# Designed miniproteins, single chains, continued (3), part 21

Each design is a single chain, and the fold is of that chain. pLDDT is the mean over its residues in the fold that is shown.

## One batch from the design tools (miniprotein)

Design m8695
Fold by ESMFold2-Fast:
Structure m8695 (fold): chain A 89 residues (1-89)
Amino acid sequence: MDVERAKELAREIADEQLRRLEEESARLLDELRDSSPSVQQEELNRLIDEARREMLAESGYAASSLPGATNESIKAAMDEAERVFDERL
């Protein structure tokens, strides 16, 4: 079923983006260790916003590539990815 498959792909994409976000956050904090906490927080927020944008775009693209893809299944995938991302953030 297209919607369930789209949601499954979205969850996998969200999980991968969260793993990458953890790696990039660790590297960023190491690079910024001599910077103020305010600068560290601002850069982390930018990284999180970028990861969310990439995750939503990737989820939408993956869902749109499925046979029988609809605007509804694409939206369901993007909504699911966002829920998983927000739940684990």
Scores: mean pLDDT 83

Design m8696
Fold by ESMFold2-Fast:
Structure m8696 (fold): chain A 97 residues (1-97)
Amino acid sequence: ASAAVVLEQTLIQYKDTLPAETYNRLLNLLHDSGVQALVAGVATVFDDKAGVRKAYEEEAKLAREAAEILREAGVPETTIAKLEVAADNALRTANEI
């Protein structure tokens, strides 16, 4: 799954557990991740390899930032590991472009 999908599912699961401020910070990261997915799509249509690479690198960065916030909020490492795997997959995709 993409980092955005993993983060969305995590926010749904922990909605009532996360402090409101933490939840809102993670919602902002989810929004930014969605924007990067759109940027990657547009760059792909225009054969802009540098733009696709940059968008995946930004997705990986946003996912890692979200993972750290979730870890500080006490979310289980098994859930955080899914988001870190998604971040690593995004970075691998960027490196293959």
Scores: mean pLDDT 85

Design m8697
Fold by ESMFold2-Fast:
Structure m8697 (fold): chain A 72 residues (1-72)
Amino acid sequence: VTEAEIEAVVAPLGLRVVKVDGNTVYLEGDKSPETLEAVKAALEAAGIPVANVDVDGDLIRVTLKPGYTVTP
């Protein structure tokens, strides 16, 4: 999966990709539980399998399932 594909999925939710590190994507924006669930649902609906979505400091941390790597 590419960073641009993830940006296309999360931008409508008001989120921005800040950093990519292997299979982990960091997003900035609303960190409510509702937003975290919406991110997971939107990525999975786009065919991007998500292992976990949590909050890491001021960012949302999305971890993809093993075997998926984010490419710039």
Scores: mean pLDDT 82

Design m8698
Fold by ESMFold2-Fast:
Structure m8698 (fold): chain A 120 residues (1-120)
Amino acid sequence: LEELEKKAIEAVKAGDYLTAIRYLMELVDKDFEKAKEVAEKLADIAFERGEITPAIGIVYVGAKAAELVKKGEITDEMIRALAETYGIDYEELREAAKNRDPKKIMKLFLEKAREVAEAQ
């Protein structure tokens, strides 16, 4: 876990957002709470370096959406807005929110962040 966090941070510091997102995706499967903390930390590092890329922005929003789902505070209106804004499947987001599955929410956003990082 600590090794995955370290590798993700080193990747962001090197400007390798795709590699950072890949390590974060692996971390979500092992420890969701740690993955959420690391996602926010990666966004903070990118911000401090003067540039938040669209991919890192999606990572940050995914962590926040997952938190809202865990707390039961996310609305269908929020799910629709997130799906439209980030091009994520509305039905998959809605089902994950209905089932109160913050891991699935995080995975959907990380998959989108990966696609965006690959496209630049």
Scores: mean pLDDT 84

Design m8699
Fold by ESMFold2-Fast:
Structure m8699 (fold): chain A 68 residues (1-68)
Amino acid sequence: MTYTIVVNGETIELNLSQEELDEAIEYARKRGFEVEVDGNTVTITGKPPKRELTPEEYYLAYLAGILK
């Protein structure tokens, strides 16, 4: 399913499953980002991470469009 991901005012389009989206949202919230979901649009805003991400966490957030 295709989702429109808005990250700090920039828009990207990703094809994700519902499970992948749910996991990405949890990662974003864990990292101190705020996540709002409206249908197929996911808006992510926030401040710098509270702690260092592992390479795996960073990669997953990047794939989900949460981090650049």
Scores: mean pLDDT 66

Design m8700
Fold by ESMFold2-Fast:
Structure m8700 (fold): chain A 82 residues (1-82)
Amino acid sequence: MSLEEKAKEKIEETKREVDRVIAEGRAQGLSPEEIRRRVLEIISKTYAEIYDEAVKAGDYETRQKVLEEFLKLVEEEIKRLS
């Protein structure tokens, strides 16, 4: 599996995890601020993992694509939680 394919798979897994965390947080009566905090923590961990792997591989192009995809994910989740 290519690094780019692995990154895409991780991003899709992260989207599913985010959906679960939002649903569970709402069911528990957590504040929107607390839900946002948990969502951003999950996104940040996934980003750091994929970015580190791309750096180790010396793949500058994949690093840029990963950054762009995570910025889009952050923007989408912030908009959804607003």
Scores: mean pLDDT 76

Design m8701
Fold by ESMFold2-Fast:
Structure m8701 (fold): chain A 110 residues (1-110)
Amino acid sequence: STVITESPSEVTVKVGGSATITSTTNNPNVKAMQWLFQKPGELPRLIASVTSKGEVHTDPNYPRVTVTKVSPTETQLTISDAKLEDTGTYFGEDYSTGVRGQGTKLTVVE
């Protein structure tokens, strides 16, 4: 079965800083990885995806988010110029199975 893990488990950055979250999978044949963002008390939202062919799509409402496919088993999400509204949990998810990692909790502080 596909297993997905995010690291670090939690990270704190100041406003204007940057954070990089890594999602790894034991399955190099995942067809597409999705990145979900969940604000405290809200449902998760799709903010980016990466296909097995390396095509990256990001939600234009999240212009400070970039995603890189490092390898068939690793993708990285970077938040640049962090804002308080970026606070929440970020998850990798296998598009085909819906399997999610535990997520990284990001806290942005002034």
Scores: mean pLDDT 87

Design m8702
Fold by ESMFold2-Fast:
Structure m8702 (fold): chain A 81 residues (1-81)
Amino acid sequence: NAERIIENLEAVGEAAVRMVKKGFDPEEARAALDYAYETALKQLEELGASENDIKRAKELGERYRKEVDEAIASYKAQQAA
C-alpha cells in the first residue's frame, strides 16, 4: 500500500525533526531518516507504485532531510551561544 509507505516515511521524518529539537543525537536521527527514505523508495518500486507516488516520496524525503538539517543547525547555534 503506497499510502502507508508514504505515511510511515512522514512519521519517521517528523520524529527525526522532533528528536533533534529535543537534543537527541543528530547524526543518528539523520541516519534513521535516510534509511527510512531509501527503504520507502525500494518498497514503492517493488509494489509497482505510480510515478506520482514515487515522486511524492522523493519530494517528502528531501523535505524532511532539509528540515532535519535546519533543526541541527538551529540546535548547534543554541549550544554555541
Scores: mean pLDDT 82

Design m8703
Fold by ESMFold2-Fast:
Structure m8703 (fold): chain A 83 residues (1-83)
Amino acid sequence: GSVDEEKLLELAEEKGGEKIKEAMEISIELIKSRRNPSERLPAEEIREKLEKMIEILRELGLVTEEEEKELRELAEAFIEELE
């Protein structure tokens, strides 16, 4: 079956609040970009989405400042490999 994006986002907001909803929205966009070539995001947009995801993880206290730096370096390496 198809992913019911609207229902998934509503559940994310109910269980995790606005920041988890933002993380879910970014995850959906990145998954679509990877799986469907016609919906592939430009490298710059993928960078912005990854940076936003890292910022959300930092705001939620799930990563340290040093881990945030490592994640940004990893994201840049992934972007350099994109078509």
Scores: mean pLDDT 72

Design m8704
Fold by ESMFold2-Fast:
Structure m8704 (fold): chain A 83 residues (1-83)
Amino acid sequence: EPLEKALEHFKRAIEAAKQGNVDEALEHARLALYYVSKADSPLKDEAIEAGNKAIDALRSGNVEEAIKYLEKARELVEQALAE
């Protein structure tokens, strides 16, 4: 199920980012966005936007900002699953 897989990957991306594993965080964030793109949800576009902002922050070395946007994307996916 796409949203459940997206949630798993956002959680793994957050864990990796908190550990300073930027490459691992980027891989999981990209996988999460792939699965969000396969979902049907009114929150899809907002979750993709948050995830892309997290990827941009990871690429620029702003880990704190990346964690903030990964948490936002995770929350949006959790809301989509609760509906």
Scores: mean pLDDT 88

Design m8705
Fold by ESMFold2-Fast:
Structure m8705 (fold): chain A 75 residues (1-75)
Amino acid sequence: SMPVVTGGGAADNGATPPSPEEAQLKKIRDEAAKYAGKKAAELMKTAKSLDEESKASQEAVKAGQELYKELLEKQ
């Protein structure tokens, strides 16, 4: 059997959202923000690795930060 009684209740239990649609919107917003942050972090990590090999990559690091800001705005 696969009842999963506590599935999804624990995380939102503190807020006790009455409307499931609001919980769904929070989920979407959280995923969007997390996704943008994660992508920006990976770009920064890659740029940092390149920077260690070439100083020219410092501009790539800034480019990664700028892309991160744009991703946050596009959210």
Scores: mean pLDDT 63

Design m8706
Fold by ESMFold2-Fast:
Structure m8706 (fold): chain A 59 residues (1-59)
Amino acid sequence: AEELKKKLEEKKKEIGELIRESGQTYLDGSGSEEVLAENGKKVDELAKQAKELEEQRKA
């Protein structure tokens, strides 16, 4: 369905933005290790959701 493709693209965009922000925070030394760990968890969660959406599209 069209909606599944849009959701997938949205999740990929969110993942890319989180990775970019996490990298910036890490390099700048701004923010706590807790913030970096939380961003990592969010990326994992979004990646899992994207994988589930891809499986739904194949089914």
Scores: mean pLDDT 72

Design m8707
Fold by ESMFold2-Fast:
Structure m8707 (fold): chain A 90 residues (1-90)
Amino acid sequence: ELKEIILKYLADKSIEQLLKDGEISEEEAEELKKKPPEEQLKELLRKQAKKNGETDEEEIEEWINSFIEAQVEIILNDPEAVKYAIEYIK
């Protein structure tokens, strides 16, 4: 519901930014878009962690889950931010 909307917003924004910066191809973006928004965001975060030299998959997954939860919680705990996110992706 609201979490799904926030995850979609975060995933769409991240994919657009990475495409603009040339860090992912249009083909990679199309493959990502076939997945649920949460999975799209997790794949992008895994790529970032590996690029930064992280090699422990368990540590990477813990970081990803913590990062996503923190971002979602920040938005969910601010009624104006929730309203803005809903309007933004509408």
Scores: mean pLDDT 80

Design m8708
Fold by ESMFold2-Fast:
Structure m8708 (fold): chain A 74 residues (1-74)
Amino acid sequence: MEKLEELEKKAEELIRNNELSLEELKEIIEEALRLSEDTPVVRRGAEGSLLAAEALHEGLSREEIEERVRALRE
């Protein structure tokens, strides 16, 4: 849990500083998913973040990203 939060915070800081590519963000989220395998709720959150990052790279709208993330939860 704590390591997952640290990875998410690191990704946010790198994005804020414009130092992180979407590819690097995906790698960080994939690592977070591995660390959260024993916590299904946290794992779904990380999967949603990965989908959002991929959708942004594809040029999808915020609404389309939100729909994909909701589908992941259900």
Scores: mean pLDDT 56

Design m8709
Fold by ESMFold2-Fast:
Parts: C-alpha cells; structure tokens; sequence
Structure m8709 (fold): chain A 75 residues (1-75)
C-alpha cells in the first residue's frame, strides 16, 4: 500500500464518505466515468459492503478504492 493510497483513503473517510451512495456521489463529482464508478461499486460488493447508508466502509476497502482513483488520475 502506497502512502498516497492511504492518504486519499483517510481523506475520503474524513469527508464523511460512510456509505456506497455517498462515496459514488463524491466520485462522480470528481469527474470519474460511470464505468469506473461501476468498478468501485463491484469492488465494494466483492468485499461484502452493503449499500446501507449507515454502514462504515472499512479502511482496507477505501485504500483499494483510492488505488483505482489514483490509477485513473495517472492516465
């Protein structure tokens, strides 16, 4: 895990991105494509994360999401 991935994951949690809905809405606001957002949702579901708005997304899963976002930004 890179320092950049961990930093972005912590920043996402600090912004109150507690649920799949809040996270995907934020990613859309950052200009991510629907295809990439769908990849994030699939990643969350593969890790057992529900679409329940009150469920906290684990830090390890947020780090994986941060990796996808950073890889997109590098393209």
Amino acid sequence: VSPEERALAREMRARGLYSVKLLTEWLRSQGLSQELIDEVVALLKSNGISEDEFQLIPMEVLIEVARLVLEHRRR
Scores: mean pLDDT 73

Design m8710
Fold by ESMFold2-Fast:
Structure m8710 (fold): chain A 108 residues (1-108)
Amino acid sequence: HMEERKKLILEALDYIRDRVRKTLSPEEAREFVRLLNEAKEAIEKGDYDKAIELLNEMSERARKLGQDEIAEDLDLLTEAVKGNEEAFQEVKKRIEEYKKEELDRLRS
């Protein structure tokens, strides 16, 4: 069960990375990608406290940039990392929607 949760959380970080690259300026996106890579490493090592700290930092930064949707995604992911089952299911739903949209784009 823990390995399945880690896989989805890592996938959610990749989804947020893609969204950041499409939404922010190259300079701001670079800083977020750096923080996302650090959060990914922390999760892979099982250092969830560090991952939560990094996700909170990114969420605050996203809000200051007026990117409320990215901040919401980061907040949901933070709660999922903390073990909130409702937040985990919401993250899973958003990733499934993203994958479906990408598949539909490839079909066209």
Scores: mean pLDDT 81

Design m8711
Fold by ESMFold2-Fast:
Structure m8711 (fold): chain A 94 residues (1-94)
Amino acid sequence: SAALEQAIARLEDIRTWVEKHLKDEELKEKIIELLERAIEALRAGDLPTAIEQLDEIIKLLEEAKKKEKDPKVQAGIDTAIFILRNLRAALAAL
């Protein structure tokens, strides 16, 4: 599915951004692991698992934002959350 391939590409972009910009190593590692699990779930067509992973990623990104002091990184986190919320809604509508 072109829609699923686009969703996977967006999650891979978020993973790359998180790896480069998040400073909290524990939150970074957890978020990357959940992003990898979400990508695998989407490739397998396991939408309920993918949605659960997205919900946890959003929660951890909100925690990362509260600890972040750099406004540019906070804006990047907000952008990632916005993308993930839209993907979550799209997957739930399938």
Scores: mean pLDDT 90

Design m8712
Fold by ESMFold2-Fast:
Structure m8712 (fold): chain A 94 residues (1-94)
Amino acid sequence: SLEEKLKEIAENLTEDKLGDIISEEARKFGIDVDKETLIDLLEELAKKAEEEGKKVLAKLFRAVAEALEYIENNKDQPMNSDDFIKLVKELLLK
């Protein structure tokens, strides 16, 4: 199902693939990766995915960026990996 695919993609991207993709983009641009820079890179990755017709992946990158912005704006509310994935899925399905 679509929800199962989105969950699998989110889990894989959060652990390995997302880190690798972001590291490659950061290295290419010569940018130090922090939370703010990571959000900008995710927005650019979403645009690239959209240009390639990968609508699901584009929505996922935007959802991850929004989740990171939420964490940055709520630094006094710690979030674990499960809560993060849950938030990403919630934002993705809105």
Scores: mean pLDDT 67

Design m8713
Fold by ESMFold2-Fast:
Structure m8713 (fold): chain A 92 residues (1-92)
Amino acid sequence: GHMTREIIEELRRLLEEARKTTDSEELLRIVERGERLVDEMIARGASKEDLLEAYRILLEITMVALRNASPSLVSRLIGRVLRAIGDILDLE
């Protein structure tokens, strides 16, 4: 529905925010906000197709965060990348 498109647009906005920052704590907050948006889509019964798009954007956000993160965040972000990949594969 239209609400799902609004959440996907918010995820795309978070991706652009992630690309503009080098602050590791802010990158972690962006990833966590993205995870909450995907959880909201699941709770609202979003279609498989919409969830696949959302998870692909979330994976890209997490990958950007991983590339820009301090070494102290790398282990936490790797776990999140692997989870997002698993979720995408389960939906395909």
Scores: mean pLDDT 79

Design m8714
Fold by ESMFold2-Fast:
Structure m8714 (fold): chain A 90 residues (1-90)
Amino acid sequence: EIEELEEEAKRLLEEMRRLAEEAGVPWEKLLEQAGRIAKAIVAGDEKALEEEVKRMMEELGLSEEQAREVKRRVEEILELGRRITQLLLE
């Protein structure tokens, strides 16, 4: 159901935006780092993934908990995209 997937995507984006506001990080900077994490996940590069999470903590001043939260949200967004693709192929 595409409407359910749209609502889930909105929720994930709102949660990430809220995290950026809470951490005092510009939304554009958080999105840029989330994109780098997504690329590492898609490439299956665990070393690059760890480096990007560490970079996010160092450059954006995120706590380890906040950095893990961003990684988790990116994983959920990628899984959502996979589900949408499967729905379109059914």
Scores: mean pLDDT 80

Design m8715
Fold by ESMFold2-Fast:
Structure m8715 (fold): chain A 55 residues (1-55)
Amino acid sequence: SSIDQLAQLLAEMAERQEKSLVIDELRTLISSLDPSNPLDVQKKQVIEEFMAQLA
C-alpha cells in the first residue's frame, strides 16, 4: 500500500545522520501531496509527526 511505501521511505531516512537534509526532503515530499486526496492528507500527518521527532 502507499502507506507501507511511506513507512519504508521514512525508515530509510531515519538512518541518515544529517537531520537538516532529511527535513528538507520531507518538506519537498509534503509539497508534492494533494490536499484534496484523503490518503495524501494522512501521509502529511505521518510525515509532520516524523519531522517533529527529528526537531
Scores: mean pLDDT 78

Design m8716
Fold by ESMFold2-Fast:
Structure m8716 (fold): chain A 66 residues (1-66)
Amino acid sequence: GAAARYGTLGARAADTGEAAGYAAGSSLNAQKGRWDDAARDGLNGAKASTSPEAARYALLSALAAE
């Protein structure tokens, strides 16, 4: 789904391990149907992101998970 795709893109665009971990967590939780956890991880990934691109993908993952 869109949440999993955006989470994966956010992880690839991330410049920090923290941002990559949250974005990957959003993707994995979305694939498992854990939408609340996917949204939380996406938001945390956006907050931890050092680049606008990584933050944007993490935020899109969170929004798609709602």
Scores: mean pLDDT 78

Design m8717
Fold by ESMFold2-Fast:
Structure m8717 (fold): chain A 99 residues (1-99)
Amino acid sequence: SEAEEYLKKAEEYLEQLLKALEEDAPLSVILELLRELTRYGSLAVALDPTPEMIEKARELGREAAEAIEAKHGEILREASERSPNEEAFVELFEEQKAA
C-alpha cells in the first residue's frame, strides 16, 4: 500500500539519521533528516490511521529522539559540567553535612 511505502521511506530516513549521528554530521543535517522522517511517518498514518500504523510511526520517532538525545545530550551534559552550577551543588551538599 502507499501507506506502507511512506512508512518504508520514514525507516530509510531513520537509518540515514542514525548514520549521520555516527559521522558527527552538523545538527542542521540531523534536523532535516528528522523532519523528513516525521513527514513520511505522518503521511503513512494519514493514509492508514490504524493503531498498528500509529504505533510503528511513533516507534520510529522515539528511536530518532533517543539517538539524538544520546549524542547531543552527552555534549550538553559535558558543557554543563564546566558551569558554576557544580560549585553551587557542592556548596549546598556541604551545608547539609554541617547541619
Scores: mean pLDDT 73

Design m8718
Fold by ESMFold2-Fast:
Structure m8718 (fold): chain A 114 residues (1-114)
Amino acid sequence: MTRAQQLVQALIDKDYDLVEKLLQDESVLFEKDENGNNLLHLLARAITDERVKDVKTRQDIALLIISLLEKYPELAKLKDKEGKTVKDLLEEALKKEKDEEVKELIEEAIELAK
C-alpha cells in the first residue's frame, strides 16, 4: 500500500492526525500505485467510492483536492495508466454526485485543474 493510499483511507476513517502527518512529506503527492494513480487521482476516485457514503467525507476530499491543486498546480498534468488526469476523474465524479455543496466543490477543483 502506498502512503497516498494510506492517506485516502485515513480521510475515510476521519483520522485527521494521520492525514496531516502524511501530508508533511511532499513525496506522498507524487507516489504512483500499480495503476499510475497519484494522490489526486486516488482522492478524485474516492469521491465516487461506495465506501464513502458520508457527505462530509466527500466534502473533505474535494476540499483537500482544491488545496493541493492551489499549492501544486503541476499535479493537474499527471496522467494515470489509462491516460486520465485528475480533471477527467473529477468530471466523472461530478456526473455521479447528488449533493449540491459537493458538486460546487468538485466544479471549483475542475476549474483549478485547467
Scores: mean pLDDT 85

Design m8719
Fold by ESMFold2-Fast:
Structure m8719 (fold): chain A 78 residues (1-78)
Amino acid sequence: MTKIYLTENFQLGLKLAEELGEPSTVVPNDLALIEQSLKLLKGGTIVIYSKDLEKAKEIAERAAKKAGIDAEIVVVKE
């Protein structure tokens, strides 16, 4: 299962990419980049690492809707 990690913290994003060692994608909170990633993967789980969970969740949900893909959204508070 492919996971997309969404983070507002660039340093945390780099650390997650290094530590995971699994097929995962770390993307910034950019609607177009999340949308492109979801289209390429044809689905997946979005894991949100953020201090502002509501805004991050809204961007992720909007990107999934634009991609036409039902993504599972998991919220993880920093």
Scores: mean pLDDT 64

Design m8720
Fold by ESMFold2-Fast:
Structure m8720 (fold): chain A 68 residues (1-68)
Amino acid sequence: SADDLIAEMEALIEALRAGELSPAEFLERTTAIVQQLNAIRDQLSEEQLARARAVLERAGRELDRLAA
């Protein structure tokens, strides 16, 4: 479900910050989640779309930190 995918993304962000996940694994797993969310985007509620956007922005900020 969308809620499960959002929760998985949040867990990946926490694992990356804790040093428990490599940057390469983070990128691979977040890319897969983005593809899954896009596949079901037409089925998402307005609230789920807002939550997905927020978590994707957080993931993007973590990737930017790794690139800097």
Scores: mean pLDDT 82

Design m8721
Fold by ESMFold2-Fast:
Structure m8721 (fold): chain A 76 residues (1-76)
Amino acid sequence: IDKKVKKAKELIDKGTEKDIIEALKIVYDLVTDGHIDDAVSLLKHLFTKDIEPTPELLRALLRVQMELLEKGVYVF
């Protein structure tokens, strides 16, 4: 868990589209594993960054949002 959270945060801090999409894949895994608080914290960290909203990034983000919704978590 701690390694996944640290890796996702490092990828978000790098700020490239590829790195952010990889971070969102880790966030998705955290949601499916039931680590909701860690996933939400990482998403809030992501939204503090000035990020270009590309279609690929939006698809990755939507996947995370849909999984959170299935777990009964409403964010944003």
Scores: mean pLDDT 78

Design m8722
Fold by ESMFold2-Fast:
Structure m8722 (fold): chain A 90 residues (1-90)
Amino acid sequence: MLSPEEEKKVEEVMRKLEKEDPRIVGMEVVGDEVGVLLEGPDLETVRETAEKIREELEKELPGYKVSAELVAVSRDGDRVVGAVRLTISR
């Protein structure tokens, strides 16, 4: 379980990533889980964005492991939106 300070750090990292990467269209931090909505032209781009987020969180939380799970996908013409759950564990 993350400390309140580590949860704040996760939220700061996610907020920074959301500002820098327009593919991140929504996020929510709840304890040791992060829910993100990722947009791209295809599922590959969604997966690549999820992996980038996973790696950045692991870098900011030494000693923790971060896993990314694609929990839902919607497609609207040329756009794919994926809901990804990131789980932070020790």
Scores: mean pLDDT 82

Design m8723
Fold by ESMFold2-Fast:
Structure m8723 (fold): chain A 118 residues (1-118)
Amino acid sequence: GTLRVRARVIVGPTTAVLVVVAEADNPELAARVARAGAEGAVGGAKAFAPDATNVSYEVEVGETTAVGVATATGANAAAARGAAIGAEVGAGIAAIEAGVLTAAGEADGTATSEVRRL
């Protein structure tokens, strides 16, 4: 089936919020990609700011859409950048492992995700 993934990072002075939205005909695939993106965000934030992260994630699963949200409190720009990179890598790897050779990202003036390792 077709998989569409969108990743968006919002950086405030003390908080970074990353939202990964995965939409697929298969809700299991959408959930796996969103979860992998959120977990990647945690890993990326830790890699860029190992001692300064209060990083959590949540995943909400619908019938055709899954949304992963990762929040880092006390974050700086480096932690937010790491989270965005980790989310894109995690989501991309999960989509490839699920046998999806292509994923569409939407360009809307924000970050887009592709089925590709960074």
Scores: mean pLDDT 59

Design m8724
Fold by ESMFold2-Fast:
Structure m8724 (fold): chain A 78 residues (1-78)
Amino acid sequence: MEQLEEVARQYLEALKNKDWEKADQYRDQLSRLAGQLYQPLGPEVAQQASQQARDILELAKEAYENPEKTAELKALAA
């Protein structure tokens, strides 16, 4: 079993490098791992966890893909 933290770290690294292909691959891996983690709670919960993870990761990718959004977030953090 892979650690969610390690795959999440790789996803963030891919986003920073603007490697959208790798980011999509790691997003799919994280979504699958989230589903597997919640599988003992039932298939409906596992499916919800998988979908929720995918949605959150897509929002993160969108922030990195759009340079104006990245600049806005950086300005707010300053």
Scores: mean pLDDT 70

Design m8725
Fold by ESMFold2-Fast:
Structure m8725 (fold): chain A 99 residues (1-99)
Amino acid sequence: NTRELTDSFEFDGSGKSKEEVAKEVAEHLGSNSPRPDKFKVKEIIEQTDDKVILRMGNGTLGIKFHDSVDGKLTVSGRIIYDEETGEILDGRINVKRKK
């Protein structure tokens, strides 16, 4: 049994790396979720020029960067989690520069 969480917020990435932005975005999503304790990043599984994949327990969060992280960003995403445990199973997050 799974549930879906959708969220959208603004974030300032100035002076931060994509890895730092990815981790802070995951923590922010956790603060707005029913189970913040389940949004602790365990490791970075993969990083490319435009994507960071974070290990979240047994699941993953994929964060796609559409623009440079230097400045104000708009974050939007969808996360799938186990409704009983709150464990993160999958997620797709988009990070774009705020216009």
Scores: mean pLDDT 80

Design m8726
Fold by ESMFold2-Fast:
Structure m8726 (fold): chain A 72 residues (1-72)
Amino acid sequence: MMSPVDQVVRTLAESLRTESEEQAIAKAKKVADQLGATVKLEEGENPVLTVTDPNGITQEVPLPLLRRAVAA
C-alpha cells in the first residue's frame, strides 16, 4: 500500500509536469490535508518541502531536484 507521504509526493510530481510550482504545492497541501499529513515549505537557498504523515514519517523533497526529475 502507498504511504500518505508517497501519495503527497506523487501528487506534487504529477502537478509539476503541467502546473506552476505554486499550484503544485497547493495541490500537494490539499492532498496532505485529506490524508492527515502536514506539508511545510522551508524557504532558503534551496527550497525544501517537508511532508510528515500521521505516523511520524517525514520526507524531505528538495523542489529544484524534484522539478529536474519530472522534466526528465
Scores: mean pLDDT 75

Design m8727
Fold by ESMFold2-Fast:
Structure m8727 (fold): chain A 85 residues (1-85)
Amino acid sequence: AEEAAKVLEEAAEEAEKMGDKGSAGLAYGIAAAVLDAAEAGGDAAKVLEMAAELARKRALEAGGSEESGEVVQEAAKEGAEIARA
């Protein structure tokens, strides 16, 4: 869970470098949700899988770009693989 959250924090920093505050905020939010789920004994991998499916749509809703949304989506998929291992 901590390693998966770190991948999303790195994606947030990448989105910030691209000038996309909305996508960066989304990535930080997903990282926090993953840590919260893990602390509660929940399924962190499921949270990441849902985030991966919705990342582009939510990034656009937050005023982000499709490109930054893809970065967040890829990070969420990678995080889900890590959380399942």
Scores: mean pLDDT 74

